# Designs tried in a protein design run: designed miniproteins, single chains, continued (5). Part 88

Each design is a single chain, and the fold is of that chain. pLDDT is the mean over its residues in the fold that is shown.

## One batch from the design tools (miniprotein)

Design m19259
Fold by ESMFold2-Fast:
Structure m19259 (fold): chain A 61 residues (1-61)
Amino acid sequence: ADELIKKGEEAFKAGNYEEAVKLYREALSINPTPRVLALLAEAYRKLGKEDEAEALFAQAN
């Protein structure tokens, strides 16, 4: 369950935000949680996709 989230966090720490988005989206499709939504939103923010990030933050709360 948490394996995709861990891989996404590793990609995010490495600065590979596109890979982090991919992994977090896969995790979200399996288990949608506020934590995964928030992580995905931060990855979108790092890519400059502020509208997508804001929408996901709203869903995470």
Scores: mean pLDDT 79

Design m19260
Fold by ESMFold2-Fast:
Structure m19260 (fold): chain A 55 residues (1-55)
Amino acid sequence: SLTEDEKRYRELLERMREAVAAGDLEAFGQIVDEAIRTLPPELAVRFVEEAVRLL
């Protein structure tokens, strides 16, 4: 089973990919900000790396 932090990371990744697919850059920015505020530092760094790959 995933930890609660890993579950949140996965949920935020899915939402971020949906925002990018929709061309919703405002939602993309909000999701990245939420990830940085709510995820542990290790997962927040990984999330930002994934975000950069989508740009």
Scores: mean pLDDT 86

Design m19261
Fold by ESMFold2-Fast:
Structure m19261 (fold): chain A 88 residues (1-88)
Amino acid sequence: SDLREEVERIAKKYGIPEQKLADVMLAYAQGKQGWTEMGYGYLPQEAVQAARKIVSDRVHAGESREEIIERIKEAFGIPDDYQVQSSL
């Protein structure tokens, strides 16, 4: 299944915007910690875990973190210099 379609299914299941799941996946792929401290603690834990699993599964399938980051940015039309924003 396409990356975007997987994220769309999670977004519909948990009632959250696809862009927020893309931010979760980018932060995880970049090795960022402190997801709640970045202001995303309002997202359902199960949705965060499902989004992280998409990244984890691709790493275990042999994709580099850089390749995964590029695929996420491509799928959601995110610029190369995009930084994951915290919501204070």
Scores: mean pLDDT 72

Design m19262
Fold by ESMFold2-Fast:
Structure m19262 (fold): chain A 60 residues (1-60)
Amino acid sequence: SASEAERQRVATTLEQMIKISSDPELKDELRELLERLKAGEITVAEAFERMSEIARKMLE
């Protein structure tokens, strides 16, 4: 479904961010976010918002 495709897209992006991040604190935040997304504890929209916030910290 479209919602599953979006969830997988966000999950894949989080996995990539975990791999490329050099900051252990950001890695832990990303792993926690990924686990919550996979567990269905947060929405795809909530995961995307938090992912975007972490990405901003990584790129600034």
Scores: mean pLDDT 81

Design m19263
Fold by ESMFold2-Fast:
Formats: C-alpha cells, sequence, structure tokens
Structure m19263 (fold): chain A 62 residues (1-62)
C-alpha cells in the first residue's frame, strides 16, 4: 500500500514533467491546457503523498 502510493506519486510527477516539457515545444494556444493538465497531475501526486503520510502515522512504522 505505502509502496504503491509512493509509486503513484512518482508516476504523477513524471507525467507532470512530461506535460510541462511538451508545453514548452507546443503551439501557443495549447500551452494553457497542457499546463492545466500538469497542475492536475501535481495535485494527484500531492494526494498520494498525503495518503501515504496518513498510513505511515496509522501504522507507526517507517
Amino acid sequence: RIEELEREEEEHLERARELARKAKESDKEQIPRLIGEALREIGRAVEARLERERLRRELEEE
């Protein structure tokens, strides 16, 4: 569970980086949409991190 959440956080951060890189090379009109998608992925990563921290506190283990 905790390992799965750590992987989910990493995957969402990777997707956000990919979207940001794509936005840099995209049409000007596409940039706001791609940035919006990257921000959503960052939000997902934050949610995974918070859930992982919650589970760690519940289990009282590293």
Scores: mean pLDDT 76

Design m19264
Fold by ESMFold2-Fast:
Structure m19264 (fold): chain A 89 residues (1-89)
Amino acid sequence: MLSDEELEELRKVAFEAVKRIQEIAEYAAKTGDVEGAIRRLDEAFEELAKKYGHPEVVEALRRTAKALLEQGPEKAKEMVGEPSSAPPP
């Protein structure tokens, strides 16, 4: 059964998943490589599902993101709410 703390962890999983989706969507938008973006998405989400043990939430977010990414790089760009602020080397 999910407690309030578990729900907050699910929120963190969801936020981390959304950040991964945004990074991957921005990659797809810039490169046009939707297939590569989807592979990165699948890999990231499989890791998150195993790490947090809440595959249902992760799967729902992955499914939605994948469907949007498959529509093309312009849709991927619309999914990006945050600018690409990955720290430079």
Scores: mean pLDDT 71

Design m19265
Fold by ESMFold2-Fast:
Structure m19265 (fold): chain A 66 residues (1-66)
Amino acid sequence: SLEREMQGGVLHLAVAVIRTTSRLSGRATQEDVERLERLRREARELGDEATARYADEAIAELRAML
């Protein structure tokens, strides 16, 4: 439980960093979108639906910037 929660927290932080960096710079790359898609997949495999949803929102935001 705790280890799974910590893994979810790490994934959430990774999504937040990518999203925030792109938002602050006004730039997104296809590579950033691919990284978010991998993080979303890992979050879903972990059963962390909140982080998966957060990643989905980040993907939509970054794709709009491409």
Scores: mean pLDDT 87

Design m19266
Fold by ESMFold2-Fast:
Structure m19266 (fold): chain A 56 residues (1-56)
Amino acid sequence: MVVVREEREVVDASPEEQGERLRAALEEAIARGDELLAEYDAATGRLVLTRRTRVE
């Protein structure tokens, strides 16, 4: 696709808070029809969430 809108969030929080945010982000992505990419860096303890909106 030619048009992609991307929103990135860094969750620098406890594992419990990261889990809650990931669940909420997944629910949001499903409701909006967006793609969700979740990246976890075990060395730094950070969760990065990237949402992409696709237009068809």
Scores: mean pLDDT 77

Design m19267
Fold by ESMFold2-Fast:
Structure m19267 (fold): chain A 56 residues (1-56)
Amino acid sequence: SDKNIEEFVKKVGFPYTVYDETGRPITFNSIEELKKASDEDIDLLEKEFKTKISKK
């Protein structure tokens, strides 16, 4: 969920960067930018979050 992604990124710290399918960096500099992220950007964050949680 969006709330879990926000909490995860807050723990890692800003700026937080993920990469799209083309290798383009998508950087979030604040919680406000994260909340304005597109659905596609949120899907990338959720995939990263699930991968890191599954290894714990």
Scores: mean pLDDT 72

Design m19268
Fold by ESMFold2-Fast:
Structure m19268 (fold): chain A 73 residues (1-73)
Amino acid sequence: SATAAYNAGIAALLAGDVAAATAAYQKAIALAPDSALATQAAANIGAILLKQGEIAAATAAYDKAVALAKKAI
């Protein structure tokens, strides 16, 4: 489920496994794209990318989070 994928992302991030966290968040977005959960997953990917110095990719992820939030209102 999308919730299980999102929770797996949180668990991986807390364990310091950034690659597993990113993959899990991407799965959560794919399973429930028009949800508040997808918005949170996209924002979390943005935060990971920003920490890694991937500014353009982080900006794209945050823009996606904003677009998803506006759709879900």
Scores: mean pLDDT 79

Design m19269
Fold by ESMFold2-Fast:
Structure m19269 (fold): chain A 92 residues (1-92)
Amino acid sequence: SMVAKEGADLAAKAGEKAGADAEAKAEGNKVTITLKNATTSAMVGALAGAVAAELQGAKAETKAEGDTLVVTLVGKTPEVAAKGALAVAAGL
């Protein structure tokens, strides 16, 4: 869970640098990344990262409502969830 939290924290930081109000939470094998007031560029980057996370073995669910994007990543292990969060961070 510490590894997933580290991945979540990095994704939140990447979202903030991309110009969004970003928060991320880690819960066992699950990482939830919330981007508020996100630009189109930040949303597209996060969505590309979510696709990359799925290709790396995480399950990614995305929900977009106006300028808010929520990406939920579930891995078989906390490490897989963390890698998914890093993929979202890299997309941002």
Scores: mean pLDDT 84

Design m19270
Fold by ESMFold2-Fast:
Structure m19270 (fold): chain A 54 residues (1-54)
Amino acid sequence: MQQQIRELVERVRQLKERLRQLEAEGASADTLARIRAEIEELLQQILDLENSQL
């Protein structure tokens, strides 16, 4: 589980960096919203995995 959480955290960081680049480049609101939604979904998965450990 720790390895999976670390991989998800790294993916979130990569998506946040991509989001910053797309915002700077003036990407469409729809594109930005989709990436934000993906980040939120991954963050929820991380939280669920952490909550599954005692």
Scores: mean pLDDT 80

Design m19271
Fold by ESMFold2-Fast:
Structure m19271 (fold): chain A 95 residues (1-95)
Amino acid sequence: GEEYFKKGDYDKAIEAYEAEIARDPTNAQAWLNLGRAYLAKGEYDKAIEYFNKAIELDPSLEASALRGIAAAYFLKGDTEKGKEYFKKANELRGL
């Protein structure tokens, strides 16, 4: 999935990550990557949903997922929520 994402082939990246999730729905990294791919496609609400799923499955991914959620809110024009999630992500990284 990652090579397709790096090439900007987000549809193939999504297909690969969805196949990973079909094999192991507890693979939090695959949910995080699916969120990133949907974010890149402009499907912000799906991206937020999948980032939250990644946090639920693996709290160690919270900082990365919250950065993605912040980006989704900024791109939706919700600047206040974008700032809130960005601040929370930075606090988790000790920034």
Scores: mean pLDDT 85

Design m19272
Fold by ESMFold2-Fast:
Structure m19272 (fold): chain A 94 residues (1-94)
Amino acid sequence: MHMFRTPEDVLKESKKVLEKDPNNGYAWYNLGIALYMLGKYEEAVEYSLKAAELFKDTNPYLAAGSLGIAAGAYLKLGKDELAEELGRRAQELI
């Protein structure tokens, strides 16, 4: 069984988690994805980069995934060189 979750549901849950634990990398990661899905690409970049920094020393795979979300958001903003740079950084982590 799988459950469907809306980006709005993810935003509400992630916000509640971050009020209790502002260093929860999973909450920043989920927030970045939700903002990307909602077309809020500038905020998706900011929060995904925050998740990448929080995962840098503990989970390189999730740090790379977070950089991937930020790269995707940069592509939507027409910042192709920044997207390519983040993609390269993600590859170096895994």
Scores: mean pLDDT 83

Design m19273
Fold by ESMFold2-Fast:
Structure m19273 (fold): chain A 55 residues (1-55)
Amino acid sequence: SMEEILAELKEIAKLAEEDPKLAGKKAVELQRRYGLSEEELLRLYFEALDELEAE
């Protein structure tokens, strides 16, 4: 679901502050698992970042 994708991307965003290479690998794996385009992945990643910053 969209909520699951956003939750996973939020965890990846948190990881990116500590280990950007590992975060990148997890983002690519998530993209493949959900069949997201590069544009869709990027859009959802920024949505996840916005939600984290709004909290």
Scores: mean pLDDT 84

Design m19274
Fold by ESMFold2-Fast:
Parts: structure tokens; C-alpha cells; sequence
Structure m19274 (fold): chain A 95 residues (1-95)
């Protein structure tokens, strides 16, 4: 059977409202809804969204719990989106 892929993305934002960093972890497991955890700062809720610039993102892809790809992006949301696309392409190549 093909391995189950899990992608973990940790994103750090410079929150303009508080002057502190906000950190979110998104986990996407194949066949499951994505989940989001707040690691630092306020949680994203109605009326409390992110007002800040993306400072960096890290991406880890695991196959049945074993890391197969690790990427880090710093700077704009465009750089993070490109890194996310590279992670998705790597996942697709394993299918």
C-alpha cells in the first residue's frame, strides 16, 4: 500500500496589533481535514484574524511518520506559497 502522507506547516507572522510574533501550525494528513493549532499569540477567530506580515514558514512532509522532505521559507507570503507548492508536488510524486 502507498504510505500515508502528512504535511506539517508552521507559519510565523509579525503581528502588527501586538508587536509580537504569532505562530500557527497546520497539519494536513492524507484523507483527513486539515487542522490548525495556535503555538504562540492569539488564536484566529472571527474578529481576531492575522494582521501582520509572514516572517517565515517551515514545511515537513512525513510518509507513515518518517520525514521525507523538509523545507524552510523566509520572507513574503509568495515565498511561503512557492514552498507549499513544492511540498505538494513532492507528495504527488510519491503516489
Amino acid sequence: AAPTLTTVVTMTYADKTTGSDRVFKVTATEGQPATMETLAGPAITPGNGVDGDLKGASFVVRADGKEILSLSATGSEDAAAEAGTAVQNARDALR
Scores: mean pLDDT 66

Design m19275
Fold by ESMFold2-Fast:
Structure m19275 (fold): chain A 70 residues (1-70)
Amino acid sequence: MAVPRELALKAVATILRAIGLKLDHPELKDLYDEAIKKAREALNSTDPEEAQKLIEEAQKLVDEAERKAA
Protein backbone atom coordinates (compact mmCIF):
# COMPACT_ATOMS: atom_id res chain seq x y z
CA MET A 1 0.00 0.00 0.00
CA ALA A 2 1.20 3.53 -0.81
CA VAL A 3 -0.21 5.10 2.37
CA PRO A 4 2.07 4.63 5.43
CA ARG A 5 0.51 3.23 8.63
CA GLU A 6 1.00 6.50 10.54
CA LEU A 7 -0.86 8.49 7.86
CA ALA A 8 -3.65 5.90 7.75
CA LEU A 9 -4.06 6.17 11.54
CA LYS A 10 -4.19 9.99 11.34
CA ALA A 11 -6.84 9.79 8.61
CA VAL A 12 -8.98 7.34 10.62
CA ALA A 13 -8.64 9.50 13.76
CA THR A 14 -9.74 12.57 11.76
CA ILE A 15 -12.78 10.69 10.38
CA LEU A 16 -13.83 9.54 13.88
CA ARG A 17 -13.39 13.06 15.31
CA ALA A 18 -15.46 14.57 12.49
CA ILE A 19 -18.25 11.97 12.92
CA GLY A 20 -18.43 12.66 16.66
CA LEU A 21 -18.60 16.43 16.16
CA LYS A 22 -21.21 16.04 13.40
CA LEU A 23 -23.50 14.24 15.87
CA ASP A 24 -23.17 17.16 18.34
CA HIS A 25 -23.41 19.96 15.72
CA PRO A 26 -25.52 18.81 12.72
CA GLU A 27 -25.76 22.44 11.52
CA LEU A 28 -22.03 22.20 10.61
CA LYS A 29 -22.46 18.89 8.77
CA ASP A 30 -21.12 20.25 5.45
CA LEU A 31 -17.73 21.03 7.00
CA TYR A 32 -17.57 17.64 8.74
CA ASP A 33 -18.67 15.79 5.59
CA GLU A 34 -15.94 17.56 3.56
CA ALA A 35 -13.35 16.65 6.24
CA ILE A 36 -14.47 13.00 6.19
CA LYS A 37 -14.33 12.98 2.37
CA LYS A 38 -10.76 14.35 2.31
CA ALA A 39 -9.57 11.89 4.98
CA ARG A 40 -11.12 8.99 3.03
CA GLU A 41 -9.40 10.24 -0.15
CA ALA A 42 -6.11 10.21 1.79
CA LEU A 43 -6.65 6.53 2.71
CA ASN A 44 -7.20 5.71 -1.01
CA SER A 45 -4.25 7.80 -2.25
CA THR A 46 -1.29 6.11 -3.96
CA ASP A 47 0.98 9.08 -3.08
CA PRO A 48 2.09 9.59 0.55
CA GLU A 49 2.62 13.34 -0.04
CA GLU A 50 -0.91 13.68 -1.42
CA ALA A 51 -2.26 11.64 1.51
CA GLN A 52 -0.49 13.93 4.01
CA LYS A 53 -1.87 17.05 2.27
CA LEU A 54 -5.43 15.65 2.28
CA ILE A 55 -5.17 14.76 5.99
CA GLU A 56 -3.93 18.29 6.78
CA GLU A 57 -6.83 19.78 4.79
CA ALA A 58 -9.30 17.52 6.63
CA GLN A 59 -7.83 18.54 10.01
CA LYS A 60 -8.13 22.24 9.08
CA LEU A 61 -11.82 21.74 8.22
CA VAL A 62 -12.46 20.04 11.59
CA ASP A 63 -10.62 22.89 13.37
CA GLU A 64 -12.72 25.48 11.45
CA ALA A 65 -15.94 23.66 12.41
CA GLU A 66 -14.88 23.52 16.08
CA ARG A 67 -14.16 27.26 15.99
CA LYS A 68 -17.65 27.94 14.54
CA ALA A 69 -19.27 25.65 17.14
CA ALA A 70 -17.69 27.62 20.00
Scores: mean pLDDT 79

Design m19276
Fold by ESMFold2-Fast:
Structure m19276 (fold): chain A 74 residues (1-74)
Amino acid sequence: MKVGEEVAVLLAMAEGGVETGSDRFTLRDLAEELGLSQPTVSRRVRHLVEKGLVEAVRDGRTTLYRVKKGAEIK
């Protein structure tokens, strides 16, 4: 069951945003924080984006990901 890993990614992003004031993370940052491989985190984040719980934000040439913690229901 991989749902626990998705929840861990979502919580890590939400907690990081509250503590640091920055809610944007690279896949590498999440992999290092969670102790997971980048491909694993990439798959989890992709699924969360598909569910509308996380959004991809382009910052120059880097793609950052953040939780839609204040997102509208649409």
Scores: mean pLDDT 66

Design m19277
Fold by ESMFold2-Fast:
Structure m19277 (fold): chain A 60 residues (1-60)
Amino acid sequence: MADLSDEELIARLTGIPGVDEELAERIVAFARERPIRSREELTEIPGVDATLANQLFPLF
């Protein structure tokens, strides 16, 4: 979803327990490289498990 700037997305991601700035930047970089179509694609990001992917997916 193209409605959030990278800085805004990082700020929202770091608001999630267990997501630091480094992990948030990795998630944003992954989303820039390919469209996120499913929760399973988020689990390909190092540091993202199935529980965290479920929390992240509504942002995309």
Scores: mean pLDDT 76

Design m19278
Fold by ESMFold2-Fast:
Order: structure tokens, then C-alpha cells, then sequence
Structure m19278 (fold): chain A 80 residues (1-80)
């Protein structure tokens, strides 16, 4: 289903973002406090995604995936 596809995409993006945050912290590119703030942003986006799914708002769920992809790009830029 489209819901299952969106859940799979969100999981993949969240896992990749978490990996990049851990890499940035390990590389000394961000502080422990900055890493915690980024993790909290990821958690908030995932929470908003789950609420959109519960309401049947698949379009809004896709928007939250895109928002998390933008966060992933920010972390990639920190690692550059």
C-alpha cells in the first residue's frame, strides 16, 4: 500500500540521518549538544509523520519525509 511505501521511505531516511549525525559527532564536526538537537529534530519530524499517517493525510506524510531529507542534506554539508 502507499502507507507501507511511505513508512518504508521514512524509516530509510531516519536511519540514514541518524548514521550521519553519529558520523559528524565521531568526526568532531559537531558537539554532543548539537548532535542531541539534531536527534530531537528527527524525532519531532517522525512524530509529525506518524500523526499524518494516523489521520490518513498521505500528502502531509510525504511532506514530512521531504523535511527529513532536507535535514539529512544539512548534516551531509556539516560532514563536507
Amino acid sequence: SKEEELRKRMLEVAQETSRLIAQALAAGKISEEEAQQLVEEVQEIVKQFEEAIKKGDLEKAEEYIKKLEELTKRVQEILA
Scores: mean pLDDT 89

Design m19279
Fold by ESMFold2-Fast:
Structure m19279 (fold): chain A 59 residues (1-59)
Amino acid sequence: MEIPEELRKKLKEAIEKYGISGITDEVLEKIAQELGVSVDTVRRAATVVIAEEIKKKLS
């Protein structure tokens, strides 16, 4: 899945600010609104980015 760079950047910023457990539907909706994309797109991208960040900390 190719995630737009701006969406990936916003998701990483949110994880840094709120932590992985702090990535709520409200946070995802705000990112979707800021970037003009669907919330479903942001949720799918968040699943990938969160998995990558978890793997990075465990490796």
Scores: mean pLDDT 79

Design m19280
Fold by ESMFold2-Fast:
Structure m19280 (fold): chain A 73 residues (1-73)
Amino acid sequence: SKEVEELLRRLEEAIERRDVPEAVRVARELSRLDPEALARFLNERSEKEVSVELAADEDVAQLYVAQLVRSRE
């Protein structure tokens, strides 16, 4: 899962840069490839609990990531 590791790194960088479009794009890819890894990433960085089922939904995953980017501003 080098691809998943690379996408997680890219997501973290996008969040740090406040790049919402890039963060959303990467989150959608992670939702398709490894929703469990995405859920774990979001739960480590957010007070709101995200289930694997929610992380597996691309539309839901992008909303959580967009909210995470905004909350760190």
Scores: mean pLDDT 82

Design m19281
Fold by ESMFold2-Fast:
Structure m19281 (fold): chain A 96 residues (1-96)
Amino acid sequence: KEEAIKHLQKALDYLDKAIRAAEEGNFEEAKENVLKAQKHIGKAGDLVPEFARELDGVQMLLLSALVYLDMGDYEEAIDALRQAKERVEKLLEKLK
């Protein structure tokens, strides 16, 4: 449980960095931080399988953000990242 919380906190840090990078037009840096967030979300899912559906939803939003960044749909990418962040924050509250 505590280890899963640490991974979700790391994911939030990377999502904040991805959102800022995307807002500043640094899309390569945004993608790098999304990929780092995905790794931490995946590790959390392995540790708390009871939240697998919620974490799969977060992963789908991160995948959509990467696709939007590749297509040049930057506003949609930022919105997807913000939604992913909100879901991770809500999940952290359930784990505390």
Scores: mean pLDDT 87

Design m19283
Fold by ESMFold2-Fast:
Structure m19283 (fold): chain A 120 residues (1-120)
Amino acid sequence: MISLTESGGGTFQVGGSLTLTAKVSGVDFAESLVSWWRQAPGELLEHVASINPKTGETRYAPRVEGRATISADVEKKTVTLNLSNLQPEDTATYYVVVFGLSDGKPVFAFGEGVEVTVLS
C-alpha cells in the first residue's frame, strides 16, 4: 500500500519562503517520478516541480522556475520543495504525486494535500 505523508503547509508572507516535505512509502522510491502539483481556489491543477530520485534530474513549471527547488533523499524516501519570493498567486493546496511501481505494478498516487496561504 502506498503512503504519502505531506507537511510544511500554513500561512506565509509575500516575499518569504516555504518548505514542503513529503515522505513516500510502499513504492520503489528510487525508480519513481515524484512531483509537486498545486490547485489554487477556482483554478485548474497545475504542475510545480518534478524529480527523478535515482538520477537527481529535475523539472520546473515556468511560473516557479528560478524560485523553486525540488530535492530528494533516497535513504529517507523524502522529497522536499522549497519555494522562495512567495506571491499571493502561490496560495493553493499543494499535492505530492508519485508515479512508480508497487509490487511490480505501475501506480499513480496523490497525497491528501497541504494548504498554503500567502498574505500580502
Scores: mean pLDDT 87

Design m19284
Fold by ESMFold2-Fast:
Structure m19284 (fold): chain A 100 residues (1-100)
Amino acid sequence: SEEAKKAIKAADEAVQAARRALLTGSPEDVERAIQLANEAIELAKKAEESGYKDVAKEVREAATHILRAAQAVLEGNFEEARKHLDRAAEEVIKAIKLAK
């Protein structure tokens, strides 16, 4: 439960950072979103090792969408970035529901 909660929190913080990067377009905000997404992936691995495989899957999918959103921001494709950000937020909500 604690490992699952940490993974979800990291994914949520990565979503917030990606939203900031989408608004600013700054490379520094993009780098922060990438760092937080990678932290969420590492915490998802620990959650999976603790038996929370479904939570880990949704956190990894959220992080992957955040990484794609970050790349889209760097390419100036803000519509694609927003689409990936929406998907990432949806996956975080799914992870929260699975962490009952």
Scores: mean pLDDT 89

Design m19285
Fold by ESMFold2-Fast:
Structure m19285 (fold): chain A 69 residues (1-69)
Amino acid sequence: MEEEVGELLDRALGLVFDARRSGQTKEADEAYKLLLEAQEAMLRGDYERAKRLAEEAIEIALEGLRKAK
């Protein structure tokens, strides 16, 4: 579970960076806040919450990138 959450966090961070580069700063900032909450949940051992928050961060970053199209 820790490894799986770590992979989701890495993916979310990459998508946040891509959204920021595309000029979608609002979506990038929102996704980054969720990413930080996911990291905190992971440090507390709440892997289910961390996974959910990381998935939400990914979704928001992807919506930002979709708007850039």
Scores: mean pLDDT 81

Design m19286
Fold by ESMFold2-Fast:
Structure m19286 (fold): chain A 64 residues (1-64)
Amino acid sequence: HHMELTEEQKKKLDEARKKVEELVKNTSPEGQRLYQLIKELEEHYKNGDFEKAKKIAEELRKLQ
């Protein structure tokens, strides 16, 4: 497939996300909270809610 790399990238991203989700769930409770915030940030970015996304990003930065 010459220019249909988007589908392959989507699959890779989905797999990476699933792996991170499983890893975080099995890791420390702190990591679980961090993952929840990251997921919320992603959802807000996808929705175009930059104001809410910025707030969550700041919280994530504080957690480091």
Scores: mean pLDDT 68

Design m19287
Fold by ESMFold2-Fast:
Structure m19287 (fold): chain A 115 residues (1-115)
Amino acid sequence: MEKEEKLEKAKELAKKAVEYAKKGDIGKALELLQEAIDLLEEVGIPEKEALILNAVGDLEYALGNYEKAAELYKKAIELNPNYAEAWRNLADVLEALGKTEEAEKYRAKAEELDP
């Protein structure tokens, strides 16, 4: 697969993993998540890698693994600081963790980047 096909495949796998997690099939969700991460490592383009890390974070969030989701969103922001969606997602997961003040700061950053 070319790099663009790998990126799209990783996004599809992450989306399918979220659907399996919602149905309670955690084993299948984790299998698809690992395949998406493996493809992410092959892309090697920071902005595109940030997109996949954000999608993987969404999956971890759907699984209730808020700490892991926060780590993944932070990595996405490190690779692309202008990724408003990742800042917003980080705010949402921090709010779920009870870190309301920190969540408000990151939500403000997301709104600044993409009002």
Scores: mean pLDDT 79

Design m19288
Fold by ESMFold2-Fast:
Structure m19288 (fold): chain A 87 residues (1-87)
Amino acid sequence: MVDEAIRLAEEALRLAMEAVRVSKDREVITEAIGLAIRAIGLIFDAELIKQGKTKGLPSPEELVRQARRTLRAARETLERARESAAA
């Protein structure tokens, strides 16, 4: 479960970074940067959980839910970035 959260968050980070690279829209770029920061935080939390440092961190199930939500948002932001680049 924690490894699934890392995989999802790494994909979200990749898509968010691509959105920053392709977009010319400042608002879309700002949203993509925020999603990249969130994805990095989720990877960090997952690594701490793998090390047994669970106090104050999300459950593995919650971490996967947050990673899935972040990935979905990153996909939507990349679609908007591509539309912005075409204009």
Scores: mean pLDDT 84

Design m19289
Fold by ESMFold2-Fast:
Structure m19289 (fold): chain A 64 residues (1-64)
Amino acid sequence: SAEDYLAKGEEYYKQGKLEEAAKYYEHALVLDPSYEKAREGYRKVLEEILKKNPELVLHPPPDL
């Protein structure tokens, strides 16, 4: 369920595995796009990825 994906995203986020956390938050949003907790988690993890991992922003996203 969307809640299970949110919980796993939070676990990876706490472990500092930001890319994995983002993937699980994204899966939760695919199942429920209005899931506010998943939307907030996804924003937070993307901001941290961009700030702490500049190497990730050097690669253009495949979907613009």
Scores: mean pLDDT 74

Design m19290
Fold by ESMFold2-Fast:
Structure m19290 (fold): chain A 62 residues (1-62)
Amino acid sequence: PLSPTEERILEAAEELFKEKGLLNTSIADIAKAAGVSPATVYSHFSSKVSLAAALLARRVER
């Protein structure tokens, strides 16, 4: 099960990646959109690549 914070981070990342692409989206942008600190994002995802991988895994399942 995903924590509410992890889910909010994934939702913010998915929206930003769709809007301006992975290369033009920073961890700070994702943290701001999710309403958390960048440190909180890093506590759940070690990198932007791991965050993108988690989004792909969720999309494939549903």
Scores: mean pLDDT 78

Design m19291
Fold by ESMFold2-Fast:
Structure m19291 (fold): chain A 83 residues (1-83)
Amino acid sequence: MKVTVRDLAGKEITLEVPESLSAEEIADLLYKHNAPVDPRITKEDIKEIISKLLKEKGLETASGEKLQEVLQEATRLLLQKYA
């Protein structure tokens, strides 16, 4: 499926991903696209944010609209943390 990921610089990238992603896979996706923008960002920080968001939503994996929602919220939380 296609998902849109926004980096911390506001650039939108459309990616083809599997229909269902685990917390680890979502964290890898966000880290790959945000680490070149801000080198202070660690995969561990992203994984903690993703795991918390999935837990709050009662999810172990995310797909479709829920995956897009998790990606948007994680980016928002990263912006708040790193300004």
Scores: mean pLDDT 75

Design m19292
Fold by ESMFold2-Fast:
Structure m19292 (fold): chain A 89 residues (1-89)
Amino acid sequence: MLVQATVVAVLDASIEEAIEQARKARDAAAATPGVLAASAVAEPLPGGRTEIRLSILAEDEAAARAAADAAIAALENIVSVRVTVTALE
């Protein structure tokens, strides 16, 4: 059963720093066994913060969760993080 994990993180970081962190988080997720695809987008927020949204497609829930954990471990200066895991069948 395919699973999608979405990670939404708000960082106390500039857009340039957040783009570099988003790239590292995406690469960490993509390197996780059982991950089929990973993408990341960074968007500037008011007050010098940036939102990073990661979308991870995995072969099962365990792989999706492991990839989300690896992505979060690659992020610094986290203000908030939310993880959603959805079964796609």
Scores: mean pLDDT 85

Design m19293
Fold by ESMFold2-Fast:
Structure m19293 (fold): chain A 89 residues (1-89)
Amino acid sequence: RRREVLERAADYVAEILKKAGVTDEQAERIKERLLAEGTAGFDAAYRAAVELGVPKEVIELLKLLSDVGTPEGYRKAVELAEKFGVLEG
């Protein structure tokens, strides 16, 4: 169950980064790091995105995801991503 939540969160971040123009390789690296840490690693994902020089919009979204470090906030973030077509399943 936790692995499924981590995979969805990592995929969600990867999809957002891809939409921002990040390459598949960079997005995959972030995803693998989150899965390896087993904690969603919002700090790691955020720092990696900043290092990649992604647009401010993506950085702001990662800040929001970091603030929703609760199960309830996570669910809302996933639901929002699905409505934007970022996470379709």
Scores: mean pLDDT 62

Design m19294
Fold by ESMFold2-Fast:
Structure m19294 (fold): chain A 70 residues (1-70)
Amino acid sequence: EEDEKLVERLRKQLETARAKAEAGDPNAEIDLGVLQIAAAVLKIYSENPEVAEEAQRLLDEASRLADRLR
């Protein structure tokens, strides 16, 4: 419930960061860095395996997108 709401928020943030990155917005790199930290924390501390799995997916997508900006 609380973790599920955080997953939904992070998913929306990833979509926003992806759009910013494709548009060349320099804030996209910072937003992706914050998202990676939040997703990693959620993965480590969540006791819900479905939430942990989604957090890993978000982390992987954010990391992949961040690498494209380097």
Scores: mean pLDDT 80

Design m19295
Fold by ESMFold2-Fast:
Structure m19295 (fold): chain A 69 residues (1-69)
Amino acid sequence: SKWEELEKKLEELKKLVLDPNATLEEILEKLAEFQKLLAEVYPTLTPEQQEELEKRVREIQALLEERLA
């Protein structure tokens, strides 16, 4: 399902953000890819899935901001 694809992409992005060997460029490229998929899939999700996804995205955003500090 599209939800499962989004969840997998979120896991991949989180792993990349937490990987000390990943470059910032690689992280930003994966983030852009995820954002493109998100824009396509988001309107098809249930309100519960949208809320869960927003929480997961905020977690990854916080981790990325911490890495960049």
Scores: mean pLDDT 82

